# Designed miniproteins, single chains: the designs that were tried, part 37

Each design is a single chain, and the fold is of that chain. pLDDT is the mean over its residues in the fold that is shown.

## One batch from the design tools (miniprotein)

Design m1265
Fold by ESMFold2-Fast:
Structure m1265 (fold): chain A 65 residues (1-65)
Amino acid sequence: EAALAALERIFGPETAEYLYSLLRHLGVSDEEIAAIRTPEDVLALAARAGYTPEQLAHLRRSLAE
């Protein structure tokens, strides 16, 4: 699917599967996920969905590794 493919392009397949599951659980649509181009786009969607600053810092660190 386009959404999973967009995440794989940026993060690789293992991280893409994790992020796709996470964002879908947070209520993010497939169209919104397919529009992701950078790690910052993932953080922005998580913040909109109610992630705390501490959760966002942890996610940012995970994406940078």
Scores: mean pLDDT 80

Design m1266
Fold by ESMFold2-Fast:
Structure m1266 (fold): chain A 87 residues (1-87)
Amino acid sequence: SAADLRARMEELIEEKLAELREELEKLGYSQEEIDRLVAGFRELALLLMDGIIARGEARGVSDEDTLAYFEELLEALVRRVLEEARK
């Protein structure tokens, strides 16, 4: 169901946020800076989640393929955030 897919995508967001937090800590960011960046990423990821679910439904894509596409997008976003954070 869409609710089950949403729950799995939300778990994936939290997994990627944990990875992002760990990498930002290694780069020497303060907890306040990390919390702000993590909150911003979560907000963006949740907005993207709704759009990706709608896209999957409209195209008749499986939940597994929809989840895989979302994971690829989240991985790309984490990479971009970390590239900027390393400057």
Scores: mean pLDDT 86

Design m1267
Fold by ESMFold2-Fast:
Structure m1267 (fold): chain A 93 residues (1-93)
Amino acid sequence: MKELKEQLLKAAEELEKLGFDPILVETLKELAKNIEDVKKLEEIVKKLIEKLGLPEEDIERLKELGEQLRKQGFSEQEVLLLMAQAIIALYIA
């Protein structure tokens, strides 16, 4: 958990330094702050999808990713964090 928090905060600092969208920076900081709170992580991921206006095809792929991760035995917390990282990666690619 501590290592994941540190990774999220470091990613936020690097994105901020490079002048990326404040929404992405704020989202990474909020994920780090709420890493132990599954309900808050779910709210953060939902808001990120809404704010970025992801197309339906990308939303469907994210749902499939979530289902596959759950099938592989990842916790709901880990699933939400990985989904958030995937969303950010898609946006900055």
Scores: mean pLDDT 78

Design m1268
Fold by ESMFold2-Fast:
Structure m1268 (fold): chain A 87 residues (1-87)
Amino acid sequence: MPSLEELLEEMERLLEELERMLAEAKRRGYVSDEEMKRIEEISGRLSGVVLEILERSTDPEVKQRALALLTRADEIVREIRAIREAA
């Protein structure tokens, strides 16, 4: 089982990947079907990691950090979907 620290690191890593994909989508002005599938896979994995952190952590600051990151990830996915729909 991954440690709580490993889950937090994975959460940050997945967010960074989503941010890179958003930057690329903004630069190109479109999102392919394959890229959208990858974004949904990363988003699903990130949500799973956040839920595991919330279930295992007793620290309210850690829980707040996880929820703030999930909120940011949701914002990124919404922006990527908006770019895809506008294309």
Scores: mean pLDDT 85

Design m1269
Fold by ESMFold2-Fast:
Structure m1269 (fold): chain A 99 residues (1-99)
Amino acid sequence: GEEYARKAEEYAKKAKEAAKKGDGRGAGRYASEAGYYAGKAAESGADKESARRAAEAAGEAAKAAVKAGKLGGDARSTTGGAIAGIGGEVSARLQAGEK
């Protein structure tokens, strides 16, 4: 669980950096990765702290992808990344016991 939370946080950081650079494709890709690892944290039965961290990371990555899309980024990549990030956030929040 903890390793997956850490990876979700690493990809969320990359998504935010890509969004700041106007790299919509990169922001979407990294948001998708953050969502994937947040989902893995939930599936692995991560403890509540690790699951909450993974959820926050996936949510932040999804927001970065949306921001990059608004700046004229790759709509397919940014939309896909945002959806994947939100999905991972929801799964990890449920594992953390958050409502």
Scores: mean pLDDT 81

Design m1270
Fold by ESMFold2-Fast:
Structure m1270 (fold): chain A 81 residues (1-81)
Amino acid sequence: MSVEEIARAEAEAARRAAEELLEEVKEELKAGTISVQEAVAKISAAGILIGIVRYAGDEEAAEELRKRREEVEKMVDEQEA
């Protein structure tokens, strides 16, 4: 496996992990099964994963994940209100 192949695989894994994490938080917020503090921690972790995707050069995927992360952050803000 080349360095480029590894980098591509890691970026894809980070993208999937970010998508799964954001969907998990969104579902748990809707169900009322997650604390605001835990949701914020998971959203922060998703931000790191999005950074990996962006650094790997997939700007389009990173921007879509950023928008999804922002939507989940708004859900946390609404739950705090």
Scores: mean pLDDT 80

Design m1271
Fold by ESMFold2-Fast:
Structure m1271 (fold): chain A 74 residues (1-74)
Amino acid sequence: VSEKVVEAMKAVIKKLTSPEAAEAAIASLERAQKEGLSVDMAVTAIGLSLREFYSPEEVDKISSAVIKAAKEAE
């Protein structure tokens, strides 16, 4: 995953979530990036972190927005 894609994903997370949820989700994203995981795997990790803060339906909406931002940033 490129730096540009990661920054786009972080921006959407910060826009759509609370500061506490964003910090947890961004930590998961940065870990996935360091481990060389795909965008889909990174989004799965983000979704798992966000389930502590949001309902499954809300997590699905946020995850979809993050995937869209990643695709648009290529």
Scores: mean pLDDT 81

Design m1272
Fold by ESMFold2-Fast:
Structure m1272 (fold): chain A 75 residues (1-75)
Amino acid sequence: MEKLEELAKRLQEIARDYRTLPKDEVTKRVVEAMEELGKLGLPEAQKIAEEARKNPDKVFEAAARGIGLAMKAIN
């Protein structure tokens, strides 16, 4: 599924580059990717987006969990 692979790569890129990006931009990108995963039938991703929005300190954890969800859905 191309969209799941695209989202997994996007989250991996955010995780790689998160130290060079503004914190608010990292949070926005992670939340957007998680919401897209939720639209693809991964309801856990919507919960992760909600957590990341309320707690920016968990943004990296949210990205890692999202990568895991997307990779499981692809395999």
Scores: mean pLDDT 75

Design m1273
Fold by ESMFold2-Fast:
Structure m1273 (fold): chain A 62 residues (1-62)
Amino acid sequence: SLEERVAGALENGKKEGKKLAEALGETGPATVTIEVDGDTATVTIKIGDFERSTTTPLSGLS
């Protein structure tokens, strides 16, 4: 379902973002926000001073 795809994107974003932040020396409480607008999902992850936003199309996923 769309909800399962969104949940998967959120979980993957959390794991990848935390690994990248740790590689850059940023540790601390993690804040992850996901916004769904139509057929796109935007995941924003913030850990310490590290912040990244990624927009993923949900259309065309098989």
Scores: mean pLDDT 71

Design m1274
Fold by ESMFold2-Fast:
Structure m1274 (fold): chain A 87 residues (1-87)
Amino acid sequence: KEVEELVKYWLQTSFGLDEETAERVLELYEKGDKAGLQKILNEAGALSEDLRSEEKAYELMEKIVEFAKALVDPDREKRQEMRKKLS
């Protein structure tokens, strides 16, 4: 839940998605629907050069989710290190 909220927040603030689109992006990522993920991001106008490939879009979502998991990790030291990197 915490990870999902953080990922939705980043999709909204960094990629300019609305909440509904951010939720749909997460749903498609969880299903492994690479083509659907690329399509919805393209329709939302959020696709940068890095997101135009189905594989690149999925890899970027994997990185975003892993980073969010690290930030909400029960290990306080690990969370502090990640927050420092975000500045």
Scores: mean pLDDT 69

Design m1275
Fold by ESMFold2-Fast:
Structure m1275 (fold): chain A 115 residues (1-115)
Amino acid sequence: SLDDFIDEVIAELERIEKELRELAEKYGHPLVQRLIDAVREAIEALRAIKADPSLTPEQKARLVLDILDGLIAEVNEAIEEAKRQGLPKEIIDFLESVRKRLEALRDRVRALLAQ
C-alpha cells in the first residue's frame, strides 16, 4: 500500500539521518547539520501525510514526491558546496550515495502516480 511505502521512505530517511550524525561527529561541518535538519523535517512531514485521513492516495503520493524532490535539491546544493570548499572525499561520496538512494525512492513514487 502507499502507507507501507511511506513507512519505507521514513525508514530510509531515518538511516540517512543516523549516517549524517556520524559524519557530523567526525567532521562537525555546518553543511552536514543543515542536511540533518532537512531530513528530520522531511520525516515529520511524511508522518503527517501518512496520518491525514482527508488526503487521497494520489494526493499523498504527490506530496511524498514533492518532499523527495526538495531533499534531492538540497543534497545537490550540498554536493556543489562541498566540492567548492574542498571538503573530504568521504563527505562528497556519502552525499552522492544519499542522492542515488533518494532518486530511487522518487522513481518508485513516480511509478505509483503513473498507475
Scores: mean pLDDT 90

Design m1276
Fold by ESMFold2-Fast:
Structure m1276 (fold): chain A 97 residues (1-97)
Amino acid sequence: MLVEIHQELIGPKSDLQEHVDLVAELMTAIYRLAQQGKLRVIKVEYEETLVSPDQVKVSLHIVVEVSPSALPELLQKLDEVKAKMTTSGEVIIRELP
């Protein structure tokens, strides 16, 4: 099945490095699952955006093709990343049509 994973972190410029590190951790988890043949990465987009003079948004959008049997493991890895977030952010997963 095709699923979209969206990680978005919004905070002050002082938190930018923490946000970048969290993005890298999610990417590492996805890449590891891909190396194990559990999913295929279709698309990756990374953006840093100034939302106000003192606020930065870091966004990671990943589209993957995942087997139904591997989906629970992917969800577990996403929950592990979410548990490490200390700033205003979200990680969402949705099935694409």
Scores: mean pLDDT 77

Design m1277
Fold by ESMFold2-Fast:
Structure m1277 (fold): chain A 85 residues (1-85)
Amino acid sequence: SMEEERVEALKERLRREGLAALDVEANAERFGISKETASRLIREAVKELLEENGLEYDESKSAREQYLEMEVEEGIELIKKAVGL
């Protein structure tokens, strides 16, 4: 579906651009959709990315918070590898 295509496109932008890709206004403008629809697509994209990384989506937290937590953890892991632990 068009929504599935938009979720996949947003996931690719998240992998490429990180947290900057989560802007609701920018996504609404980019896809030509409402802010409400953009927020839903952001939630779905973050949920799928978390699941791809073996993490569970927590309905009690925002998608933005969970994405940031995942990015911080990945960043810490990369630093540990770079400095030899």
Scores: mean pLDDT 79

Design m1278
Fold by ESMFold2-Fast:
Structure m1278 (fold): chain A 75 residues (1-75)
Amino acid sequence: MEKVEIRRPDGSVVTVPVEEAPGVLLDALLEIPGVSVSEAIGQTLRIIGLILDGASAEELSAEINRIIEELVAKS
């Protein structure tokens, strides 16, 4: 089973199956002050697109964590 490691805005780390990763990202982004619902949905759909294109769990982990880190830094 392929798993994605995600570091949440609160500093906690969760490891989830690939199919659960978009939902975890959406919840994490909605916790960040200043992130709109439309921006959170847009980033989540982009990750779903990467999954459909066959991105590895390592690639998904790196991209998801980059998105969270970037938006936390801007908040």
Scores: mean pLDDT 84

Design m1279
Fold by ESMFold2-Fast:
Structure m1279 (fold): chain A 82 residues (1-82)
Amino acid sequence: SESAKLVEEMQALAEKEPGEGELKAVILYLKALGEKYGIDVSEAIKAVEEGYKNKDFETGLKKAQEIIDKLLKPLKEEAAAK
């Protein structure tokens, strides 16, 4: 899935050496995902920023993935229900 692929790419960047550059890259990916699917990624961005602030970037990424998955799932279900 596209969501899982983007999150895996974000996690791979974080594993190298999580810092300000990795935070910016993750936020950029989330913004691109929001534009692509027309979803509000602000909560996912907040989750990543909070994880970075708490020095637990992996938990922030995981929370962002959960938020994105929930946002994408209703869109697919809505299209099927019409």
Scores: mean pLDDT 70

Design m1280
Fold by ESMFold2-Fast:
Structure m1280 (fold): chain A 111 residues (1-111)
Amino acid sequence: AAVVDSRVIRVSERVVGVASALADGDAVVSVVLFENGEPVGVATARVPGASLDQAVAAARRLGEAVEERREELLALPPEERVEELRRLAEEALAEAGLTAAEVRAATPETA
């Protein structure tokens, strides 16, 4: 998908949110969790008709939720970490008043 604009939200040294506006009018909200400088968890949600500003707010909220639960997430097995990251993404979007059409999560072991 063609990205028209994007914003990176640095929540901490270990958690980064990304908000992107797509040419089709959808937005993408993502979070990346790092450990020892390597990505160990990613969640991505497609949000139909969301503005970039709405996506930025949702990405920040998701990133803050992941940072708050970072130690718990890192202690989870990869499959359970994927499920929890997906849940946090759906919750952050709902709290931002957004509806996700698609939510994906992965770790290096599950990708």
Scores: mean pLDDT 87

Design m1281
Fold by ESMFold2-Fast:
Structure m1281 (fold): chain A 114 residues (1-114)
Amino acid sequence: MALRKAEERMRARLAEAAAAGLEAHGVAIGGSNEKKKEFVGISVFAAYDAATGRSRAELTVITYSEEGKLIGEESFVVEHPDLREAALAALERMMEELAKTDKVFPGRGETTTL
C-alpha cells in the first residue's frame, strides 16, 4: 500500500510539471520495518524551470501500519539553482529514510519532458 501511494504521488507531481511545460524526474521506492510493523513509501520528484533558472525537489514519506492504517505523511522540499544539487539533497534524505527500514522494495522511476 505505502509504495503504491508514493508512486501515485510521484505521478501526480510529474503530470503537474508536464502540464506546466517543465522537464521533471521522479522515483518511488518502498520499505518495511519488522520491529515497528510499518510499511514506508517514499517518492522523490525534481523539476527544472528554464524560464526562472530554478530547480525544485520534493520528497514525500508515507507510512502505513501492518493493518493498512495511515500513520504519517511528511514532505520535504529543496530549492536550488542547480537541478543536480536539488535532486541529490532529496535523494540523500530518501537514503536516510530507507536506512530506518529492514527491507526495501523497488518502485518506478519516470521522466517527462514537453
Scores: mean pLDDT 76

Design m1282
Fold by ESMFold2-Fast:
Structure m1282 (fold): chain A 98 residues (1-98)
Amino acid sequence: SAEIEKLKEEIRKIVTQTIADVLRLIGLEFLIELGLEEEAERELRELAEEGLVDEEELKKLDKEKQIEYLRKISKEIIEEANKKIEELEKKIKELKEK
């Protein structure tokens, strides 16, 4: 049905956005680890402007704790995406039973 296809498209959009956000956070982790300070500062500012990270909080942390913080944010993004996907999958199941 058209409604089920719409819900599947919403799941695909969540998956695509989650992958993009997590890969950017992983990219920032690598920039920090490699000591690419200019590139790391640029990416950090961009991610902070997009609301993905707290720039002020991250700048207070040493390199190791910055990486731990970014990994925590990635985990939270994945957990939030999983909750949304589960709700949409439940709605698809209910529609298939009608």
Scores: mean pLDDT 87

Design m1283
Fold by ESMFold2-Fast:
Parts: structure tokens; sequence; C-alpha cells
Structure m1283 (fold): chain A 86 residues (1-86)
């Protein structure tokens, strides 16, 4: 995980609404594998810092899981599986 991804995760745990909304839009609309891998790293670290901080992102993760995009489905599965293991 990059220092940049770690900093984004820390801001999400603090309840930064702009970053939360940006990650929701990425999960719901992006098919960029590198961007989605960054979101996976960030949200796994959010779960490590504060499991409850993922709650605002759950609707976007559910939407990604039900999408027709294989990469978004896989990203959402990895994040939700990690959340379940905690």
Amino acid sequence: MSEYEKKIAEEIVKGNKDLIERLKLILENSDNEEVLKGVENILKYVIDLDKSAIEPLLPALEKALKSDSEIRVETAKKILEYLKEK
C-alpha cells in the first residue's frame, strides 16, 4: 500500500465526505483496473483502522457487486470478504 492510499484511508475514517463520495462514484462507475485496485487497498486499510467507517460505502459496494462489470464485482467481493474476516 502506498503512503498516498494510507492517507486517503485515514481521511475516510475521519468522515471526509468528499473522499467518501469520490470512492462511491469510482466503485459504481469505474472499469479502470488500476484505480479499482487502489480503492481495494484503501478500503481494506479503512477496515483495519475502523470497521464501522466502511458503513457509508456499503451501498456502493452492493451496487458494484450486482453490476455487469467483472472487475467491479471482483473488487467488491474482495473488500466485502475482508470485512467479513474482521
Scores: mean pLDDT 86

Design m1284
Fold by ESMFold2-Fast:
Structure m1284 (fold): chain A 95 residues (1-95)
Amino acid sequence: MADEIAALRARAEEHRAQVLKYRDEFNKKAEPKIKQAIEEARKAGLSDEEIGNLVGKVGKETDEEFKKEDPAKYEEMRRLEGEAVRDLIRVGELE
């Protein structure tokens, strides 16, 4: 039913909005570290590809710090991401 699809999409969007809110909090902690790493890498003459790899590494390290600092929020974010994906898969199966 169209109502079922609409309800699943609405729930997925609410979960995605909450995930983006948690990601915004995470990004605010990661942003200064990433910016510093990029500036230092550019000053050292690294390529865009090498800078991209460095940004990825700093992001992963900051994600590990977030998980250690607030494991409950991190796990909740992961749970909401999973539920949103499952709802969108179900929408695709219906129509």
Scores: mean pLDDT 77

Design m1285
Fold by ESMFold2-Fast:
Structure m1285 (fold): chain A 61 residues (1-61)
Amino acid sequence: SSFLEGFEQLLEQFLADPRVSLEALRIAADWAISQAPEEDREALRELAERKLAEFERRLAE
C-alpha cells in the first residue's frame, strides 16, 4: 500500500540520520501504526520491529 511504502521511506530516512534517537523512532512508529487502517497495522508493526532492531544494533556498535 502507499501508506506502507511511505512509512518505510520515512523510517529509512530516520535510520540514516544519526541525530534520531531510538526513543524518537519508537514514538514515530507507534504514532504511524495508530493512524493506519487496521488491515495495515500488522504489516507496519512487523516493519517497525525489524527496522527498530536494525537501528538498535547499529547504536550498540
Scores: mean pLDDT 74

Design m1286
Fold by ESMFold2-Fast:
Structure m1286 (fold): chain A 88 residues (1-88)
Amino acid sequence: MEEELAAREKKVREFLKKHNEEGKQITEDLKKNPSKEVLEEARKRSLKFELELMQLYGELTDEQIDALAEAYGVPKEELKKMVEEIKK
């Protein structure tokens, strides 16, 4: 139990650290080149962050994917593709 909880905590901590570093780069790119492509990249990254967090907590269900799709205004099929990429 304790080892399993510690391993999950470590994965979450490493994930948050990576997300923070990547977020800084996207913010810098947006300041230099505020294009539709850079904005779309930032949106996809935020969506992927939410999906990866849900997977780490073991809560990545069809219901949550639907809710996230509605919240971000994206097709459910797009989210399913992101989920498959995360599971690789």
Scores: mean pLDDT 70

Design m1287
Fold by ESMFold2-Fast:
Structure m1287 (fold): chain A 90 residues (1-90)
Amino acid sequence: AQELLEKAKALVKEAGVPTAEALYLFAKALVRYFDGIKDEEEAERAARELLKQVLEELKKAVAELESTETLDADEQAQVARLIKALEEAI
């Protein structure tokens, strides 16, 4: 579970601001690859759960960065778009 979260975070960061559909497909591919989930319905549930966990971790990380005034306006806008895409993918 934690390994999937770290891998999902790394892929999202490298891809930039993906679409909700792309995030869902990434999560589904990751749960199939790392958890060996072969059932479509189970993979869909696991993908949504992974996206929820990534969203919660990103919200916590953003709150910490904002408290230290580390994020500039462009970074804040990019993070807001990413959070919206994650919420739409769930």
Scores: mean pLDDT 67

Design m1288
Fold by ESMFold2-Fast:
Structure m1288 (fold): chain A 87 residues (1-87)
Amino acid sequence: MQILQEYKQKALEELQTLPPKVIVVQSINVLLGSSRPELQELALEELKVLLEEGDPATKELIKQKLQEVLPLLPPELQQKIEQLLQL
């Protein structure tokens, strides 16, 4: 769906103007509070980019927050999060 992909791309571009710490908090809140797969995938993609390209403090924050919320998430999200923690 082209419209959803364009929305996702625009949201990522806009969120890249925010401090990494703010993006991490917002992405974690989406994973905890949203049942919508498209928003969960967006949040996972933002966290993946920050884990690959972020500074050491941002990477440590993401790993800590993901480990804290992991047991609260559905099994499908837990598997995706465990893959992110391997980065």
Scores: mean pLDDT 73

Design m1289
Fold by ESMFold2-Fast:
Structure m1289 (fold): chain A 86 residues (1-86)
Amino acid sequence: LTPVQELEFEAGALLVAAAVTIVISQREVDKGVPGAEEALKLAQEAMDLANEAIRLAPTDPEKSRELLEKARQKLDEAFKILDEAS
């Protein structure tokens, strides 16, 4: 894989992870679980960052890489919130 293809692949994987996390977080919000709304926001932000990273990968791979790292960090925070709320 080229560096651009690797970034696009990573971004695709993060988009899937973010989408799943949004669905899970929304269900927990509906149940009134503390922290679930925050987890939902973080997952939505991660999805936005991953989408931006895909757009930038061909023209600005360095910026794309930074956005993917931020998306990953936001998903990690969402998972921690959901785990602590269990």
Scores: mean pLDDT 84

Design m1290
Fold by ESMFold2-Fast:
Structure m1290 (fold): chain A 67 residues (1-67)
Amino acid sequence: MKLKLVYEADGSGLSEAEKRELLLELTRAGRLEALEKIKKIMEEDPSARPEVTVEVRVGSLSKTLTS
């Protein structure tokens, strides 16, 4: 099973420091959501092998996490 979670903000009007802070916050939120979804999938089917990708973008800044 493959899941993709995307968090995107345009960042218009934000400083570079504010964009970086928002990127970190969204990355943390995405990681927690991915773990929760994996847990629920495996609780319903212990043989499942979920692949989760979290993609975060704030303006020109981006970060991708895979599990």
Scores: mean pLDDT 80

Design m1291
Fold by ESMFold2-Fast:
Structure m1291 (fold): chain A 109 residues (1-109)
Amino acid sequence: MEEEIVEEARKRVEEGEDPVDAMLWVYARLLGEESAEVIRELQREKGLDSLQLTALLSLALILNTTLRELYQGIVEDPEGVLERLRKFLEENNLSELIPEVEETIRRLQ
């Protein structure tokens, strides 16, 4: 399944799809139908673009949580989620991602 998803994503990019949109498609397929539904909800209700959705999906994968749980956490306690994410990223030598994480959370407030 993963090999088929990666091959389809490559073909989409080669056929002119934006790499961020192709990446969002891959994450939706890998995380399952519930993640795809949450992506559609966030696009329709919050106006999130593909880059913002890709960042949010990447954070969910890094934290080993679902996209829905991460989104609910951001809505309920955005500062607490941001503090936890900063600590995780710093401990894993990924501090360069902090500005993108901060902007993504800010846009979901």
Scores: mean pLDDT 69

Design m1292
Fold by ESMFold2-Fast:
Structure m1292 (fold): chain A 85 residues (1-85)
Amino acid sequence: SIEEILAKQSKFWPVSYEELNIENAEIIYSSETGKPFAISKASKELINSLPPEEQEIVTKAIDPESLAKNPELGLELLELRQKYS
């Protein structure tokens, strides 16, 4: 469920400036692991408007498994979140 995804994800989301709940949550999938993650509808809309290279960073770095494999992706994600928040 969206609530389970939100509870799991919140522990690994280092720069959350937005309160996620069931009404504003959308699901995206890691491009590397295929696992589902919850983001806000506004965040999903912003991500979809990003250049393909920046979309790839977000869709990889959103998964803690991908971040453990490639820690540099976490820094790129933080930079993008600050740029677009």
Scores: mean pLDDT 68

Design m1293
Fold by ESMFold2-Fast:
Structure m1293 (fold): chain A 76 residues (1-76)
Amino acid sequence: SMREVLAGGKEVGAAIEAGNITDEHLAKFGRLVRAIAKQEGKELSDEQLDELLQKVKKAKSLEELEQVIEELLASL
């Protein structure tokens, strides 16, 4: 569920608010999002994941992160 993605993204959210998001944070988050999508019977392509991570990197708050995730899950 989106709540599980956000719970796993708590570390990423903290990094966004601190302005120090790293490729390692993005990789961790990407693995979690793929696992959730698969659990919901959906498969994320490498291109879809990369697009999500680029949007996450540009997010300035947990609220923006939630919106980006909702938009991706709605497209799957």
Scores: mean pLDDT 70

Design m1294
Fold by ESMFold2-Fast:
Structure m1294 (fold): chain A 95 residues (1-95)
Amino acid sequence: SVREAVQKAVDYLKSLSDEEIVELTRREVRGEFDEAIDKAIDLMLAGRVEEALKLMIENKIVTGLEIALSHEDLPEEEMVEHFRRYAEALRKRRE
């Protein structure tokens, strides 16, 4: 379920040390995760949020996973729509 995927993303993010978050964010800024981020955006736009979150965890995309933290208490339908809107904003910012 999307709720279970969001919870796994939250749990993963909370498991990281501050030093790991800083290192992973620096690697993300260097473009090391660009291909995975673009794929995650496509999945979120398609409403495939569980697959997008799984991909972000597997590739350690910290900035994308932080949105899961703000959504853990939302109804599942609202989570999907919020992730879609976030993906639209990310796509525009990366153009």
Scores: mean pLDDT 81

Design m1295
Fold by ESMFold2-Fast:
Structure m1295 (fold): chain A 89 residues (1-89)
Amino acid sequence: ADVVTREEILEEAKAAGDEEAVEKLLEIRDFMREHDAGAAVEKEEVDGKLRLTIRLYSAAGELLGEYEVEVTPETIRLLARYAGGPVKL
C-alpha cells in the first residue's frame, strides 16, 4: 500500500479550497506530538461548513493555545480517509 504523504494531502485540500485550514490542522498535530499536549475539539455546523474550535492543554491542564478552523464536508471526508489509514475490512 502506498503511503499518503503530507504533500498529497495538501494538494487535494488545495483543490477543495481548504489548503490553509488543512495546513493549520497538520501544524496543530505536529505541535501536539512535540509538546505531549492534549486537545479538546468542538464542532459547529455553519452554512454547510464545519467550524472547529481546538484548544490545546499541557499535561498540567494549562491552556497552550486556541485555534478556530473552518473546513468543507469534502475536506472532512479527505481527512477521515487518511487519518484512519487503508482499513480494508
Scores: mean pLDDT 70

Design m1296
Fold by ESMFold2-Fast:
Structure m1296 (fold): chain A 100 residues (1-100)
Amino acid sequence: SANAEIVEEFMKQVLGLALRALDAAGASEEQKNALLALVSEHSKKLLAVADDVEKTKELMEETIKDVVAFLREAGVPEELLAAVEAEMRRLKEKALEKLK
């Protein structure tokens, strides 16, 4: 479960960044609940493949792409989206360094 713990920490940090971005954009509780559902689905997929570093890397990239697309559709400004995506990519690189 060492890889599972790394994946869980990554997903918690991604969710935190995304929720703060939604709050900054004045998002509704409905939009926040939709984000929670999206992140939950990606977390489920990532945990299923946590012992496969290559698949974990691919799904982390898919997660970042889908979360950023969701935030853009929710009205998060492009400047804030760029900063959030950059932080998510830093979190991905840090997580990948720990996966073995």
Scores: mean pLDDT 88

Design m1297
Fold by ESMFold2-Fast:
Formats: sequence, C-alpha cells, structure tokens
Structure m1297 (fold): chain A 108 residues (1-108)
Amino acid sequence: SREEKLKEIFEKSKDLILTSLAVHRRLTPEQLQAIRNQKTLSELADTLRKLGLPEEVVNAILQSLEELKKLVEKLKDKPYEELKREMLGEAAKRAQEILDLLDEIEKG
C-alpha cells in the first residue's frame, strides 16, 4: 500500500542517519543493534545517552527524525521515486550535519 511505502522510506531514512552515526563513532555491531531495536524516540534518546553521545547530538538526531516525519507528510502525494530521492537526500544531509556537530563538540 501507499502507507506501507511511506513507512518504509521513513524507516530507511532513519536507518541512514543511525548507521552513519554508528560508522563514524566506530560503534560495535551490538551497540548499533541496540540503537536499531528502539521502538520509540524516547527509548532511542535514552540508548544514545547511555552510549555517551552529547545531549546536543541526541537532540539533533531527534529533531532530524521529526523533520523527516514532516517531510514524508509533505511529499506523501508525490511519485514514489521523487519521494524516495528527496527523503534519502534529506537524511544524508541531516546525517552529515549531525556528524559535523559531534566532531565540533568532541574536539573541544
């Protein structure tokens, strides 16, 4: 269904951000799996804090996921290939901004 495609592209966009973070931080496969297994944003935030991420980075991740939810709603009536391109492009941009923020905080 269309709803299933919207959910799928949102989940892929979310996973792009979380996987980029895990690779950048050199997280273990077990730590990445712990992040992926979180069902709610609150549980995700708690897991990220337990992994030692700065509060500013946790907040940037949560904000990026909320903005991706808004983007899916905005693009819901667009052709699937356009929706997919825009969603994954925004996710990649957000991932890079999060990694840059993390580097700035952790270099200080």
Scores: mean pLDDT 86

